# Designs tried in a protein design run: designed miniproteins, single chains. Part 33

Each design is a single chain, and the fold is of that chain. pLDDT is the mean over its residues in the fold that is shown.

## One batch from the design tools (miniprotein)

Design m1198
Fold by ESMFold2-Fast:
Structure m1198 (fold): chain A 93 residues (1-93)
Amino acid sequence: SELEKKIEEKLKEIEELIKKAEELLKKLKEKSKDEELIKKAEKKFEELKKEIEKLLREAAGSRDAKEIFEILEKIKKKVEEFAKELEEELKKL
């Protein structure tokens, strides 16, 4: 039960980070005139979403709590890195 709660909390954190990344990408589209930069960011986000889906399937297939947490932490880190890249691009504008 404690483990299930921690997994649910981490999944919520990941959902909030994905939402933040979507909002940052929207701001980049509104503020930037660089169509190639926007296109690359959109492609990177689509690739990230596919990788997240694959990692979530791996987590769902696992019976090892530690492995599940490590997969979710990896997802969280990847989304945070993408959001940080978007924030840095926005600072240059």
Scores: mean pLDDT 86

Design m1199
Fold by ESMFold2-Fast:
Structure m1199 (fold): chain A 71 residues (1-71)
Amino acid sequence: SQAQQVIEQLLQESEQAKQQGDEVTAQHYQKAADLLQQLQQLKQQGASKDQLFEADLQYSLELIQASVSKI
């Protein structure tokens, strides 16, 4: 799925950041990947709109933080 490809890409970005010594960026990419995976699981389980909204918001914020901290 497209979501799985994005998760894999985020994990690769996290690993690359770690190799470059950018631990802050690495942590944000790792957390974004984890949150996107959680969001997909919640969607498949028929979670409430509130749960989906919170998960999507947390994912989006971590992705933004990863992008702005990237050197």
Scores: mean pLDDT 85

Design m1200
Fold by ESMFold2-Fast:
Structure m1200 (fold): chain A 60 residues (1-60)
Amino acid sequence: GAARDAALAAAGKAEQAVKDGDYEGAVKYLREAKRYAEQAGDKEAVEGAERALRDAEALV
């Protein structure tokens, strides 16, 4: 569905931001990915985004 597709797109942008050393951008996109995953009801995706978000926030 649209929320799941949006979560995947946001996660992809977060991965690109990490690759570019843009940890602030990665945090922003991971927050968006988590929000869309919550809308999709995907608990595993929410937990994955929360772990990645904690890791990215430690680097800001």
Scores: mean pLDDT 83

Design m1201
Fold by ESMFold2-Fast:
Structure m1201 (fold): chain A 119 residues (1-119)
Amino acid sequence: MKEEELKKLIEQLSQAVNQFNQSIVNMGEVSPEIKEKLQEAVQLFNSAVSRAQAGDFKGAVEDALEAADIVLELKRKGALSPESLQAAIQALSLMAELARLEGLDEEAERLEERRRQLE
């Protein structure tokens, strides 16, 4: 049951990260600085998925939190599409659920705090 729940959450997280990646590709013209920050967030979310798939949940959370901080900066600059923002919120919510399932309650709370700041 826990293993099936974990697998489902990782699959949903991968989908949310793919939606974030696709929303970034669909964005129009952005400055080189904004593009670099968007690519960094994409790399960190992809790393979080890969680490979660490998069972490194602490590392996955660290990558997701770093991606969230970049996404918050981009939101404050008005540099995110609504689609990108919603995909990032979904990815952080799923990562928090995954962290809770693995007993990482403090990490889950940090992810939920970042998610709330994006809303």
Scores: mean pLDDT 86

Design m1202
Fold by ESMFold2-Fast:
Structure m1202 (fold): chain A 55 residues (1-55)
Amino acid sequence: SKEETGERGNLAGAGLVATGGATPEEASRLGKLGAQGDEKAVEEAERRLREAMAA
């Protein structure tokens, strides 16, 4: 569960960096928050990524 949430956070952070929506430092922090089980932070990052990809 925490491993999966951490991986999702890392993937969302990397996607946001690729789209210009986040810095590498922010992406690293999102992965750490996901590894701690912060589902809300991961869901918010995934939402931001979907919006960036839709633009």
Scores: mean pLDDT 77

Design m1203
Fold by ESMFold2-Fast:
Structure m1203 (fold): chain A 61 residues (1-61)
Amino acid sequence: SQKLLDKGKELIKKGAPSEEKVKMAKEIAKKDKELGLEFGRYATEKGEFDAADAAGRVVLE
């Protein structure tokens, strides 16, 4: 849902622990593949490659 995407973006902006960012990336992508792709793009732009990879892997499953 859009609320999960917004929460994921906020975690990146606040510099949350990598584990939390990766977990949120997987949850977003699992519930909505389009939002997972959007989050992956945002994470890549912010240099959060672990979160971007996690989202992309779930979307491609």
Scores: mean pLDDT 82

Design m1204
Fold by ESMFold2-Fast:
Structure m1204 (fold): chain A 69 residues (1-69)
Amino acid sequence: SMEAERQTELRNELSVPAVQAARQAFDQTMRELGPDPEGMEQAIRRAHDAAVDTLQRERDRYRRKLLLS
């Protein structure tokens, strides 16, 4: 059960920063380009990229921390 609890903690710790980064990138792009179809498409692409980059960085940090314990 501790493994399931640890997995939930890790998932939430990784997911929250990624969601926040995605929303921030989306909102910023919408402010820059506006809510037309091209702006919306670009905002979604940038949100996706921000989420992926954030998850990669958090995953790598966690991997390093686990190896040091």
Scores: mean pLDDT 76

Design m1205
Fold by ESMFold2-Fast:
Structure m1205 (fold): chain A 87 residues (1-87)
Amino acid sequence: RPSREEQAVALAEELIASEKNKRLLARTLIWFAAESRDLAIAKAIVETMLAKGVPKELIIEVVRELAASETDPEKKAFLEELLKYLE
């Protein structure tokens, strides 16, 4: 069976192929990564987005916006940790 990380990367690749709005794509994938609360999955999703041409600055902006609006302290801490990885 595919690992959770492998499945997350496959879903990211499918969404990247179908969604032309890169900002909406980044928000959707980062939200999914935060729901997983698995930093390895989040890093794999980010690296997949970067490899497929999503700008790093856009990913950073989206993570920052989601962290600022997040009310769940675990998800907020996760998004802040992901932001540190990206900066």
Scores: mean pLDDT 79

Design m1206
Fold by ESMFold2-Fast:
Structure m1206 (fold): chain A 59 residues (1-59)
Amino acid sequence: MALTEEQRRVAEEAVDEALAEHADPQAAKEAALGRVRERLPDAGVAAAKYTADLVDERT
């Protein structure tokens, strides 16, 4: 997981936004992953895994 601190921050913001918008953890996870794909297209799999792990940790 070789994400920069900026990429991690973007993923964290996407997760926070998704959790605020969706009470269902599964819906929040999909929303966060969608945002991360748009905001961090070059980080791909690493960003997706970090985002998914973060949603799981907070739900």
Scores: mean pLDDT 80

Design m1207
Fold by ESMFold2-Fast:
Structure m1207 (fold): chain A 111 residues (1-111)
Amino acid sequence: SDEEKLREAERLILEGKYDEAIKLLEEVVRNSKDPELRLRALVYLAMIYLKLGKLEEARKILQEIAERFPDTATGIHAQHLLESGKLSPQTRVGFDGYLTPEEEEVYKVLG
């Protein structure tokens, strides 16, 4: 399921296996009907690309977040980050809503 793919991607992130995590997160974004799962996968993708210094890839994901989730605080924050022009490996994407203990650890590792 898309939830299981997201959980597997979270484990891969904790192990530093970013290329494998990206593939699963892209599948969740493409195939999931749940907007919360899609948004979480997009936030993880943006943060992985920022951490890896892949700033153009991060910018594209932030644009998708801002376009598809404009009325969320995450989408508003993504738009603000894009308008600032100051994306770096230290840039952090704001995460809204409830995090499980596992999701909080993933978020902390990514920054």
Scores: mean pLDDT 84

Design m1208
Fold by ESMFold2-Fast:
Formats: sequence, C-alpha cells, structure tokens
Structure m1208 (fold): chain A 69 residues (1-69)
Amino acid sequence: MLDAKLAGVSPEEYIKRLKEEIEELEKEIKELEEEVAKDPSNQEAKLRLVGLKVRKIGLEVEIDLLEKS
C-alpha cells in the first residue's frame, strides 16, 4: 500500500520519492518513444508506452494534490 511507504516519512520526503519515481518513468518513456520511433509497427512497445504515461500522470496528480493541501 502507498500509505505504508508514508509511515515515518514527512510529506516533503514522500513527495520527493514520488518525483524520483516520475523521473525513472520518464527515462523508460523516452527509451520506449525512441523504440516506437524506430519501429512504429511495434504494438507491444506502444501499449507499454501508454501504460507508463498513465502511471506518470497518476503520480503527478498525487503530487499536485499533496502540494496544494
């Protein structure tokens, strides 16, 4: 559970961890975008790219809500 990772951690440290996860996702997204650019017929790579982008959006929304609270 995400809340279990928050135990004993300040909100600022939790946000930092979420931002680090986003940076890791951005690296994977860039690698997959490059793969899709080289082979646009690769449906598996396109599907993975969509999944990573959705995950990133979810984390960005969570950070925004935490920073505005």
Scores: mean pLDDT 78

Design m1209
Fold by ESMFold2-Fast:
Structure m1209 (fold): chain A 99 residues (1-99)
Amino acid sequence: MEIEKYLQEALEHVDKAIEAARKGDLDAAIRHVTEALQAVGKAYEAARKEGAPDEVIDLLSEAARHLVEAQNAFRAGDVDAAIEHLEKAKEYLKKALEL
């Protein structure tokens, strides 16, 4: 339940980051990526405390990695690379939610 809640929050923020980036609002995009990272961190803590399968923990770690790369890309001005990393993070978060 807690893991699912944080996964849904992370996915919502990833979608908002992609939309903000496409509208050229990079400050909003970066803020939403930061909020997605916080949600993934909470999901990771909940997963470890609840004894979730290693597969869930690995998927969360990969999602977090891509979110960090998206932040780096936005700060470098590479919006296309940032969106690609956000789409990858979204794939990993969806896999964790479906499991």
Scores: mean pLDDT 88

Design m1210
Fold by ESMFold2-Fast:
Structure m1210 (fold): chain A 70 residues (1-70)
Amino acid sequence: SKEESKKLMEQGQIAGNRGDLEEAAEYFKKAIELDPSNATTWRQLARVYRALGKDEEAAEYLKKAKEVEK
C-alpha cells in the first residue's frame, strides 16, 4: 500500500542517515515497488546511488522521478 511504501521510505531515510547506503537503497527500491508514482522516493534512490558513486544509475532514477512527478 502507499502507507507501507511511506514506512519503507522512513526506514530508508534512517539507514541513509546512519551511512548504510546499500540498505537505504534496498528500502527505497521496496517503497517504489509498492508505490512507483511517488517522485520523492525515486529522487531519494537517485541521491543514494550518487553517494555510492553510481552516477549513471542515479541519473536514470532522477529521470524516473521527473517522469512520474506529473
Scores: mean pLDDT 86

Design m1211
Fold by ESMFold2-Fast:
Structure m1211 (fold): chain A 68 residues (1-68)
Amino acid sequence: SNLLSDEEQRAIIIDLVRQEAREFEAQGKLEEAAVLRETAARLESNPDASLAEIEALLKETRARIEAL
């Protein structure tokens, strides 16, 4: 069970996605980094998204990266 608010969890997830994008950029994986940056932007543009919707978007994001 999570003790963090949904807003705090969302902020942490966005920061982690941005960190992963920077790590892919450092490895020269620019297409993967771009997908992660797009996901972070989508999360920021939808502050009312439920944690379930965020999890679904993260699964979609990972599938997009694996397809590259």
Scores: mean pLDDT 85

Design m1212
Fold by ESMFold2-Fast:
Structure m1212 (fold): chain A 57 residues (1-57)
Amino acid sequence: LKVLEERLALGESKAEAIAALGALLGVSPETTKKIVEEAVKNKWSAEEAAKRVEEAA
């Protein structure tokens, strides 16, 4: 959660922030890409995207 918020505050895109969080939690790159696509398509908040990455870990 906090890592995603910090990266967004630094001006990183949601895609980059989600990929970084996924890497920290050991989620596969393929799974993080799917989460990024869903987050963009459904306009998920950073909190919702972070929960999805945590569920995939």
Scores: mean pLDDT 71

Design m1213
Fold by ESMFold2-Fast:
Structure m1213 (fold): chain A 88 residues (1-88)
Amino acid sequence: MSGFTDEEAELVNEIIDYAEKHAKTEEEARNLQGAGVTAYLRLRDAGLSLEEMREAGKRAIDLSKQLGATPEAVGRAADEAVAEVLAR
């Protein structure tokens, strides 16, 4: 990934794998991946740690799954996960 460190690239792959493990369909996997990667990128742009990016990414996937793993759930889950980490 251009502009990313090896550790950041590994974290993105970890988030993608986590989403795929929790998905029942390819559509659900795409929506869960979208939530996790969106939360990761927002915290990366904010300059937070890899641990915080990992936590937010996985949390966004969990929240998106609970909200039905729809495209509408992706944005909401990512926003909630990012807000939880930034409130610390």
Scores: mean pLDDT 80

Design m1214
Fold by ESMFold2-Fast:
Formats: sequence, structure tokens, C-alpha cells
Structure m1214 (fold): chain A 72 residues (1-72)
Amino acid sequence: SAAERAVQAELRALAEEALTDPEKRAQVEALAREAEARLQAIIDDPSLTPEQKRAKAFEIRRELLARVRAVV
């Protein structure tokens, strides 16, 4: 969706900005690893429907975006 693309685009831009600062880059990488672990748990959950997985994944990405914004 447009909303999903917007979140992904902003996360990419913030990650690129953080790359110019080693401390911020390390913080963003730690947040990204935490989000990836949570996303993998959602993907691997056989009790969730594809729609539920998509909704939970979007929530995790929005939460990651908010946390990255606080760092960058």
C-alpha cells in the first residue's frame, strides 16, 4: 500500500542519514535487528493468517520508524 511504501521510504532515508554518524548508525542497526527478530517471529507463526501477519508487520515497522526518528 501507499502507507507501507511511505514508511519504508522514510526508514531508508533515516538509515542513510544515520550512516554519516557512527553512534546513530549503531543505534539504528540495533533497532533494525530487534524489529527483524519480531518480524521473523510473525512470519514463522502458523496460527496467524496472511492478513494478520501483514497487519502486525506494519505495526512493527511503524514502531521502528518512531524509534529511529527519536535517534536520528
Scores: mean pLDDT 82

Design m1215
Fold by ESMFold2-Fast:
Structure m1215 (fold): chain A 81 residues (1-81)
Amino acid sequence: SMEREEAIRKMKSSDGGLSSQGVEDLLSLGLSKEEAIEIAKELAKTGNGFAVGGALTLLLRMGFSPEEAEKILEEAIKEAS
């Protein structure tokens, strides 16, 4: 949806406040865990530290453990190298 695309765009911003708003916007859409993983991997592959931080927050708020969230993001970053 256009709302999902806009939220993901915000999360790619170098503005941490805008990135945080993107996380809130995505959560309001009622994502599945699988959708959250896919979005988080996309964001991790950008090489943008704010996007990676937002992706971590998204996964934690979706109910992933810190260890699970870190592994998802680390693997995505390795795939992008």
Scores: mean pLDDT 83

Design m1217
Fold by ESMFold2-Fast:
Structure m1217 (fold): chain A 82 residues (1-82)
Amino acid sequence: SKEEVLEATKLLMRALGVETEILIALRNPNTPEEKREEILKRARETLKEIEEAIERLKEDKELVELLRKLKERLEELIKKLE
């Protein structure tokens, strides 16, 4: 549905924003620990939202596949920042 596509789009945009912040933090040796922890917290919250959306949207195979790939990519970035 249009609403499901909008939900997936909002999650994608949020995840891309957090991914960008993680990549910047990983490349900046002067990134404060407090900022790293804030990024990790928002990344984990976004990851949980993606997992919940996968369960809600599980009848839409294309959206689920997109969200699963988004989840895997975000999980790898979280591991690198930890």
Scores: mean pLDDT 85

Design m1218
Fold by ESMFold2-Fast:
Structure m1218 (fold): chain A 100 residues (1-100)
Amino acid sequence: SMSKEENRILIIAVQAALNPDEAKQREILRNELKLDDDAVDAWLARIAAARAAADAAMQALIEKGKAEGKESLGVARGIGRRFATLLDLGEEIAREVLAR
């Protein structure tokens, strides 16, 4: 099982990845996770890229669902994929923090 501190770091890292506001992402990475400015800028670039890729993948799944007459299922799959991508990114941030 994860320690109490490891679980706390994971939750904070996931909150950074899921937050739609870049200024709040920066605040969490810098102030809560205690990353230096270079690491913060690198993670902000990765969050932005992951969100853009996840949004494109979500849109593709919605369009596929619509073409197949399964629009609601396409929307649900798109939302689920987007959420999973951002959770995985949060885990990557937590792994880097815990390796220090």
Scores: mean pLDDT 88

Design m1219
Fold by ESMFold2-Fast:
Structure m1219 (fold): chain A 71 residues (1-71)
Amino acid sequence: VRTAEDYLARGEEAYARGLEAAARGDLEGAIHHFKEAVVYYQEALALDPTNERARAGLAEAIARARELAAQ
């Protein structure tokens, strides 16, 4: 994965897996996937700082990881 688009897609995939883990009560798995999404969205923004989808995804992934980690 080397393009902003590839990193964005992987971030969205990791975010979706985080939501699935959270829905089944897998707190540890959910946190892991949301942190993975954060890394991918950050890489997408490093390659394309104007990517609104990556910026929105990053904010959502950070919020989800923080909410779960605070429990």
Scores: mean pLDDT 86

Design m1220
Fold by ESMFold2-Fast:
Structure m1220 (fold): chain A 94 residues (1-94)
Amino acid sequence: MPSLEELLARLLEAADELLRAEPDNAGARAAAETVRAIAENWERLSLEEAAAGLLRAADQLEALVAAEPDNAGAARLLALVRELLERVALELEA
């Protein structure tokens, strides 16, 4: 598993890639903005707040991938969001 810093950096990069690839896609923009807000405020969020935000981002990205199955950027960002969410869930249960 990558370090938290590496995962957050990859998450921001994937969000930026999605926005560049899909500039006219409102769903892509909403999901990427949600992800960016979480990553940028990571040090200021409680684990519960982070989990809630990541669940929202996952829901947005799942809807986007279902509507646009060929959107590789959305699928990649969803995978990274799920990876971070699993890590946060483990920390909350510890």
Scores: mean pLDDT 82

Design m1221
Fold by ESMFold2-Fast:
Structure m1221 (fold): chain A 61 residues (1-61)
Amino acid sequence: GYDEAKEQSLLWLMEAALRSRDPEQARRVFEEARAALLSMPYVSEETRARLEELERQLAAR
């Protein structure tokens, strides 16, 4: 459905941000996508677990 497609798109955007060679752009895009994801009325536990993994990868940079 629409919400599932939106969750997946935001996760892909965060993953793309982590692959960016510009750390400042990567962090900004990641933060914007994260905020959009967390503003959704429901986020699956699978999506939350993936978000936590991506947040750890960002913090390790």
Scores: mean pLDDT 78

Design m1222
Fold by ESMFold2-Fast:
Structure m1222 (fold): chain A 87 residues (1-87)
Amino acid sequence: SELSLEAEILEALGLMYFWLGEKTGDKSLYEKAAELFEEAARLAEEAKDYRLAARAYENLAEVYEKLGDKEKAAEARRKAEEYAAKA
């Protein structure tokens, strides 16, 4: 669907920003990655693309760990596991 395609593009952009954050240590790049993964997860959920939703939430959990937000990271990881079970 168009939503799944948009979610895949946002996931790819989020991965790019996450990778740049890993290389530079720039927190703003992790914040941008989080925004992109949040939107990708939302669109994937709306599309009922559970495999993509699981990946987006897994990536979101990693970026929240880098931002030090352990509670949001744990929530995203739980959602990733839930959607992976449905995929």
Scores: mean pLDDT 89

Design m1224
Fold by ESMFold2-Fast:
Parts: structure tokens; C-alpha cells; sequence
Structure m1224 (fold): chain A 74 residues (1-74)
């Protein structure tokens, strides 16, 4: 469970680095897709891995915050 949570976080961090190389419009799309996927993973696996679900939801919230930041740049 903890290893799965770390995997989710690492994938999110890699996505952040990739999004920073994009235009604001492209970054918003990437973060939107990432947030949706993380929420889906959290709901799907919550009973088996509450730790992974929490990390996924925290990462989704960070992605939503980034979307709001990029929207201000448009």
C-alpha cells in the first residue's frame, strides 16, 4: 500500500515536470486529465489501499490548483 502511494506520487511529479514545458492551454489539458485519472484511481482502490487513495486525492487537488494558476495566465 505505501509503495503504491509512492508510485502514484512519483507519476504525478513526472507529469508536473512535463506540463511545465507546455503552453498554458496544453498544461491545463494535461492537469485536467491527470486530476480525473487520480480521482478515478482513488475511488477504485480506496478499500484495498486507503494510503494510495489519499495520495491520489492529494495529488488531484494539487493538479486542480495548477489548473487555476494556468487559467490566470491566459
Amino acid sequence: PQEEAERVRARYEKGLAEADKLTPEEAIKVYSETAAELIREAVRGAEQSPETAKVALDAANEAIKKIKEYLKKL
Scores: mean pLDDT 75

Design m1225
Fold by ESMFold2-Fast:
Structure m1225 (fold): chain A 92 residues (1-92)
Amino acid sequence: DEARFAEAKATLMSLGASEEGAEAAARHLLEAERHLKKAHEAYKAGDYKTAAEHYREAARHLEEAARASGLEELRELAEQVKKKAEELEKKA
Protein backbone atom coordinates (compact mmCIF):
# COMPACT_ATOMS: atom_id res chain seq x y z
CA ASP A 1 0.00 0.00 0.00
CA GLU A 2 1.63 3.22 -1.26
CA ALA A 3 -0.30 5.32 1.27
CA ARG A 4 1.04 3.25 4.18
CA PHE A 5 4.58 3.61 2.82
CA ALA A 6 4.17 7.40 2.47
CA GLU A 7 2.81 7.64 6.04
CA ALA A 8 5.73 5.62 7.46
CA LYS A 9 8.25 7.75 5.52
CA ALA A 10 6.66 10.99 6.78
CA THR A 11 6.66 9.73 10.39
CA LEU A 12 10.36 8.74 10.20
CA MET A 13 11.27 12.15 8.75
CA SER A 14 9.32 13.88 11.57
CA LEU A 15 11.50 11.87 14.03
CA GLY A 16 14.72 13.20 12.44
CA ALA A 17 15.53 10.81 9.59
CA SER A 18 16.73 12.17 6.23
CA GLU A 19 14.37 11.73 3.26
CA GLU A 20 16.65 9.04 1.77
CA GLY A 21 17.04 7.24 5.12
CA ALA A 22 13.30 7.46 5.84
CA GLU A 23 12.46 5.95 2.43
CA ALA A 24 14.76 2.95 2.98
CA ALA A 25 13.64 2.56 6.62
CA ALA A 26 9.93 2.73 5.68
CA ARG A 27 10.34 -0.30 3.37
CA HIS A 28 11.93 -2.28 6.22
CA LEU A 29 9.23 -1.14 8.70
CA LEU A 30 6.49 -2.48 6.42
CA GLU A 31 8.31 -5.84 6.20
CA ALA A 32 8.73 -5.87 10.00
CA GLU A 33 4.98 -5.18 10.43
CA ARG A 34 4.13 -8.13 8.15
CA HIS A 35 6.38 -10.46 10.15
CA LEU A 36 5.05 -9.19 13.51
CA LYS A 37 1.49 -9.93 12.35
CA LYS A 38 2.49 -13.48 11.34
CA ALA A 39 4.37 -13.95 14.63
CA HIS A 40 1.30 -12.84 16.62
CA GLU A 41 -1.01 -15.24 14.73
CA ALA A 42 1.43 -18.14 15.25
CA TYR A 43 1.72 -17.26 18.97
CA LYS A 44 -2.10 -17.26 19.34
CA ALA A 45 -2.15 -20.72 17.70
CA GLY A 46 0.47 -22.02 20.19
CA ASP A 47 3.08 -22.41 17.43
CA TYR A 48 5.97 -20.90 19.38
CA LYS A 49 8.62 -22.06 16.91
CA THR A 50 6.96 -20.31 13.94
CA ALA A 51 6.24 -17.25 16.12
CA ALA A 52 9.94 -17.07 17.12
CA GLU A 53 11.06 -17.32 13.47
CA HIS A 54 8.78 -14.42 12.45
CA TYR A 55 9.89 -12.32 15.47
CA ARG A 56 13.52 -12.88 14.36
CA GLU A 57 12.70 -11.72 10.81
CA ALA A 58 10.86 -8.67 12.20
CA ALA A 59 13.89 -7.83 14.41
CA ARG A 60 16.21 -8.10 11.38
CA HIS A 61 14.06 -5.65 9.39
CA LEU A 62 13.88 -3.28 12.39
CA GLU A 63 17.71 -3.36 12.63
CA GLU A 64 17.94 -2.41 8.93
CA ALA A 65 15.35 0.35 9.46
CA ALA A 66 17.39 1.69 12.42
CA ARG A 67 20.58 1.63 10.32
CA ALA A 68 18.94 3.41 7.37
CA SER A 69 17.13 6.07 9.48
CA GLY A 70 19.70 6.53 12.27
CA LEU A 71 16.85 6.40 14.81
CA GLU A 72 17.79 4.87 18.18
CA GLU A 73 14.15 4.01 18.97
CA LEU A 74 14.08 1.49 16.10
CA ARG A 75 17.31 -0.13 17.35
CA GLU A 76 15.76 -0.46 20.84
CA LEU A 77 12.57 -1.94 19.34
CA ALA A 78 14.66 -4.46 17.35
CA GLU A 79 16.40 -5.55 20.58
CA GLN A 80 13.04 -6.04 22.34
CA VAL A 81 11.61 -8.09 19.46
CA LYS A 82 14.81 -10.21 19.33
CA LYS A 83 14.45 -10.97 23.07
CA LYS A 84 10.85 -12.11 22.48
CA ALA A 85 12.11 -14.51 19.79
CA GLU A 86 14.73 -15.92 22.20
CA GLU A 87 12.10 -16.45 24.94
CA LEU A 88 9.79 -18.31 22.53
CA GLU A 89 12.67 -20.49 21.26
CA LYS A 90 13.11 -21.75 24.86
CA LYS A 91 9.44 -22.86 24.87
CA ALA A 92 9.69 -24.62 21.51
Scores: mean pLDDT 86

Design m1226
Fold by ESMFold2-Fast:
Structure m1226 (fold): chain A 71 residues (1-71)
Amino acid sequence: SMAENEAIARKNLEAALAALEAGDVVAALSGLHEALTVAPKRYIEPLKEALEAARAGDVERAKALLREALK
């Protein structure tokens, strides 16, 4: 269901944010990619932007985007 997909996406977003806060970019990238596979439409663009920021090494931007998406 969409609610189940949102819960899974949200858990993966929270895990990715925690990984970035711990300095584990590899774990964060894995979590963001997994979140994208089940994400409701409203999360797609924020997740893509966070993934690209994390890939570019802009950890602060990636964290900010994830915090905004979790509101």
Scores: mean pLDDT 83

Design m1227
Fold by ESMFold2-Fast:
Structure m1227 (fold): chain A 83 residues (1-83)
Amino acid sequence: MSEEELEREIAAALARMAVAVADLTEKPDKSDVELLEKAAELAEKAGAIEEAIYAYEKAAEVAEEIGDKESAEKLREKAKKLK
């Protein structure tokens, strides 16, 4: 495995874990949205596009759940740009 491949796999794993943690969170807050967005950005930068899309979409769902409609719309747009 090259350093680039390892970086992509780590970023993908982090994005998957962030989504899993969010699914288990009964009372999400702004920090959960920030974690998901950061994980998605790292996955996107590393080329793990599928995981980046998934994390952005989950971040948008969490943002919507906490009443942050503006962040939710922005995050959904980021996910659409990667499709």
Scores: mean pLDDT 82

Design m1228
Fold by ESMFold2-Fast:
Structure m1228 (fold): chain A 70 residues (1-70)
Amino acid sequence: SGLTFNDLSEREQAVLFAIAKLGGKATLRQLAEVLGVSQATVSRRVRELEEKGAVRREGNVVTVDAEAFK
């Protein structure tokens, strides 16, 4: 808890906005398409967000962890 958008880089915030735009759940492929980057780039950014607790990953599906921002 206590994570804010100011704790995230612009590239990490872009991932969160892309997930929201896709209805709150997204695959790495969908995120790569929306963000215009490779899946390898998305995978690294998602890993950084997971380490911060901002997202949860279930296989290839990524969701925003809303509890992280409380």
Scores: mean pLDDT 79

Design m1229
Fold by ESMFold2-Fast:
Order: C-alpha cells, then sequence, then structure tokens
Structure m1229 (fold): chain A 93 residues (1-93)
C-alpha cells in the first residue's frame, strides 16, 4: 500500500527528529539550543503536512544531513539543513 509506505516514512522522519531534539538538548553548547528549536519546529510542521513519498524521503535526507553536521560540531550547516527541511514542509502544507 502506498499509504502504508508513506505512514512508515513519516514514522521514520518523526523518530529522526525526536532523536535530534534529544541530542541537541543534551549539548552544553549555546548554539545547540537553536538546533533543538529547529528540530522541534520541523517535527511540529511534519505533523501538520500531507507529503508525497518523495517529499518525505527528501525531508529524511535533510534531517540526516543536519544530524551529521550537528555531531561534527558544525551547527551552521545543521541549522541550514533544518531550515531547508522546514521550508519544504511549509511549502507542502
Amino acid sequence: SEELRREILRGVADIALATGIVAAKNSDDPKAKKVAELFEKARQVLAETDLSEEDIERVIELINEAMRAFNAGDYETAIKKLEEAIKLLEEKK
């Protein structure tokens, strides 16, 4: 089922965002606070959107890129990737 595939991908995206929120909130770096806020915003907007499979996969890609940047201490890239994900989500609202 195409609908079931989209539900599974939405679940994967939500778990990835929840993981990012926890990781960013556990950081003592002040810049991580902005990253946490953007993960929380992306999670909120994802819950409000009805996305295609392709769009959900692109959001997951951007979340994974943001997480890699965050884990490397590259907060500027993490912020940029999360803002790109939020923009895609808002355009599909």
Scores: mean pLDDT 86

Design m1230
Fold by ESMFold2-Fast:
Formats: sequence, C-alpha cells, structure tokens
Structure m1230 (fold): chain A 61 residues (1-61)
Amino acid sequence: AKEVTFKADNTWSEEQKEEFIEGVNNRVIRLPAGIGVEKAQEIASIIENGDKIVKVELIEK
C-alpha cells in the first residue's frame, strides 16, 4: 500500500481535512461538499489499492 497526499480546494477547513483523512483511511466515506467526479475517482482508487491518505494539501490559486 502507498501513502498519498490528496489535493483539495483552498476552501477546506482543518476540521474537514481531519475528518476526510480519518474517513477515507477507515473506509467510512462521506464526501465533502463540492468534490468533483475526478476527485471522487482518486478516492476510490486509494481505497481499492489499500492506500492511505497521510496529508491533505490545499491547491493555491
């Protein structure tokens, strides 16, 4: 399994990042509001490959 950094919109709060990391890594997923199909597919690949999210990085404009 791989450790991955997930890139997210700069509107995400620290609490949303924490909840997202914990949810995906525990395979109990509630997608954040505004997540697109491309990002949803990235999450699915992480889960299917047995990978873990170690960090959420905000995309700078």
Scores: mean pLDDT 70

Design m1231
Fold by ESMFold2-Fast:
Structure m1231 (fold): chain A 79 residues (1-79)
Amino acid sequence: ALEEELARAEAELRRAQAEAEAAYEAGDVEAFVEAARRAVELALRVAELALELGLLTEEQVELTREQAAAALEYLDALA
């Protein structure tokens, strides 16, 4: 069900965020960019699933998409 998909996406997001933090502390730019990109993509998936479940508004999802686009542009500049 969508609730199961949301829970999985949230768990994967937390994992990707932890990996990005660890890579940042280690000074591993390549690993950081890979993990951070995955976290951004998962944050978008979480927002879309939460919208379908009625947990977020369209406005909140739109803001998340804007923030994600900015983050991906920043990561592209680092890569």
Scores: mean pLDDT 87

Design m1232
Fold by ESMFold2-Fast:
Formats: C-alpha cells, sequence, structure tokens
Structure m1232 (fold): chain A 57 residues (1-57)
C-alpha cells in the first residue's frame, strides 16, 4: 500500500541520517491513512521530497 511504502521509505531515510525527510514521509503516510490526502497527492509530495533528497546527496 502507499502507507506501507511511505513508512518503509521513511525508515530507510532515517537510517541514512535524513531524519527531517523521514518525518515528512511519516506525516504523508499518516494523512493518507486518515483520509486527509489521496495516494496520488502523497506520491506527488514524495517525488518532491525525493528531488530535495537527491539535491542534498
Amino acid sequence: STVDFLREAAAYLESQGFTELAEELRELAAKVEAGELSSREAMDAYIRIGQEFQARL
């Protein structure tokens, strides 16, 4: 699921030292689970976060 994917991605980023990015992904997962955000909206946000991550790599 989108929620499981985002939580797994967050755990990976946290393990790499990207704690703030991991927290953003957990927030997206929580919003999807609560019905506040669609899977598409969350994945669009994930792409933006991923672009920011790559820029800092």
Scores: mean pLDDT 83

Design m1233
Fold by ESMFold2-Fast:
Structure m1233 (fold): chain A 76 residues (1-76)
Amino acid sequence: GPSKEEAEAAVKGARGTIEDAKKALENGDLQTASNLEVAARILAAMAELGGYTDEASEIRKEVDELGKKIDEKRAA
């Protein structure tokens, strides 16, 4: 699995990726928002594997809410 240093970097990366995804979604760029949602989910999994379980859980919660908003925009 990832090292603790790699997992810590994944936590930071996921948080930045979620911010970028929210900006893409607000700009109507659903493709970019969706791609960044997937990237944030992968980073959350890396964080959890490296022992950052609480941080990964919080990231997944934000990613799930982001995914719902993307789906709502696609349905509109």
Scores: mean pLDDT 87

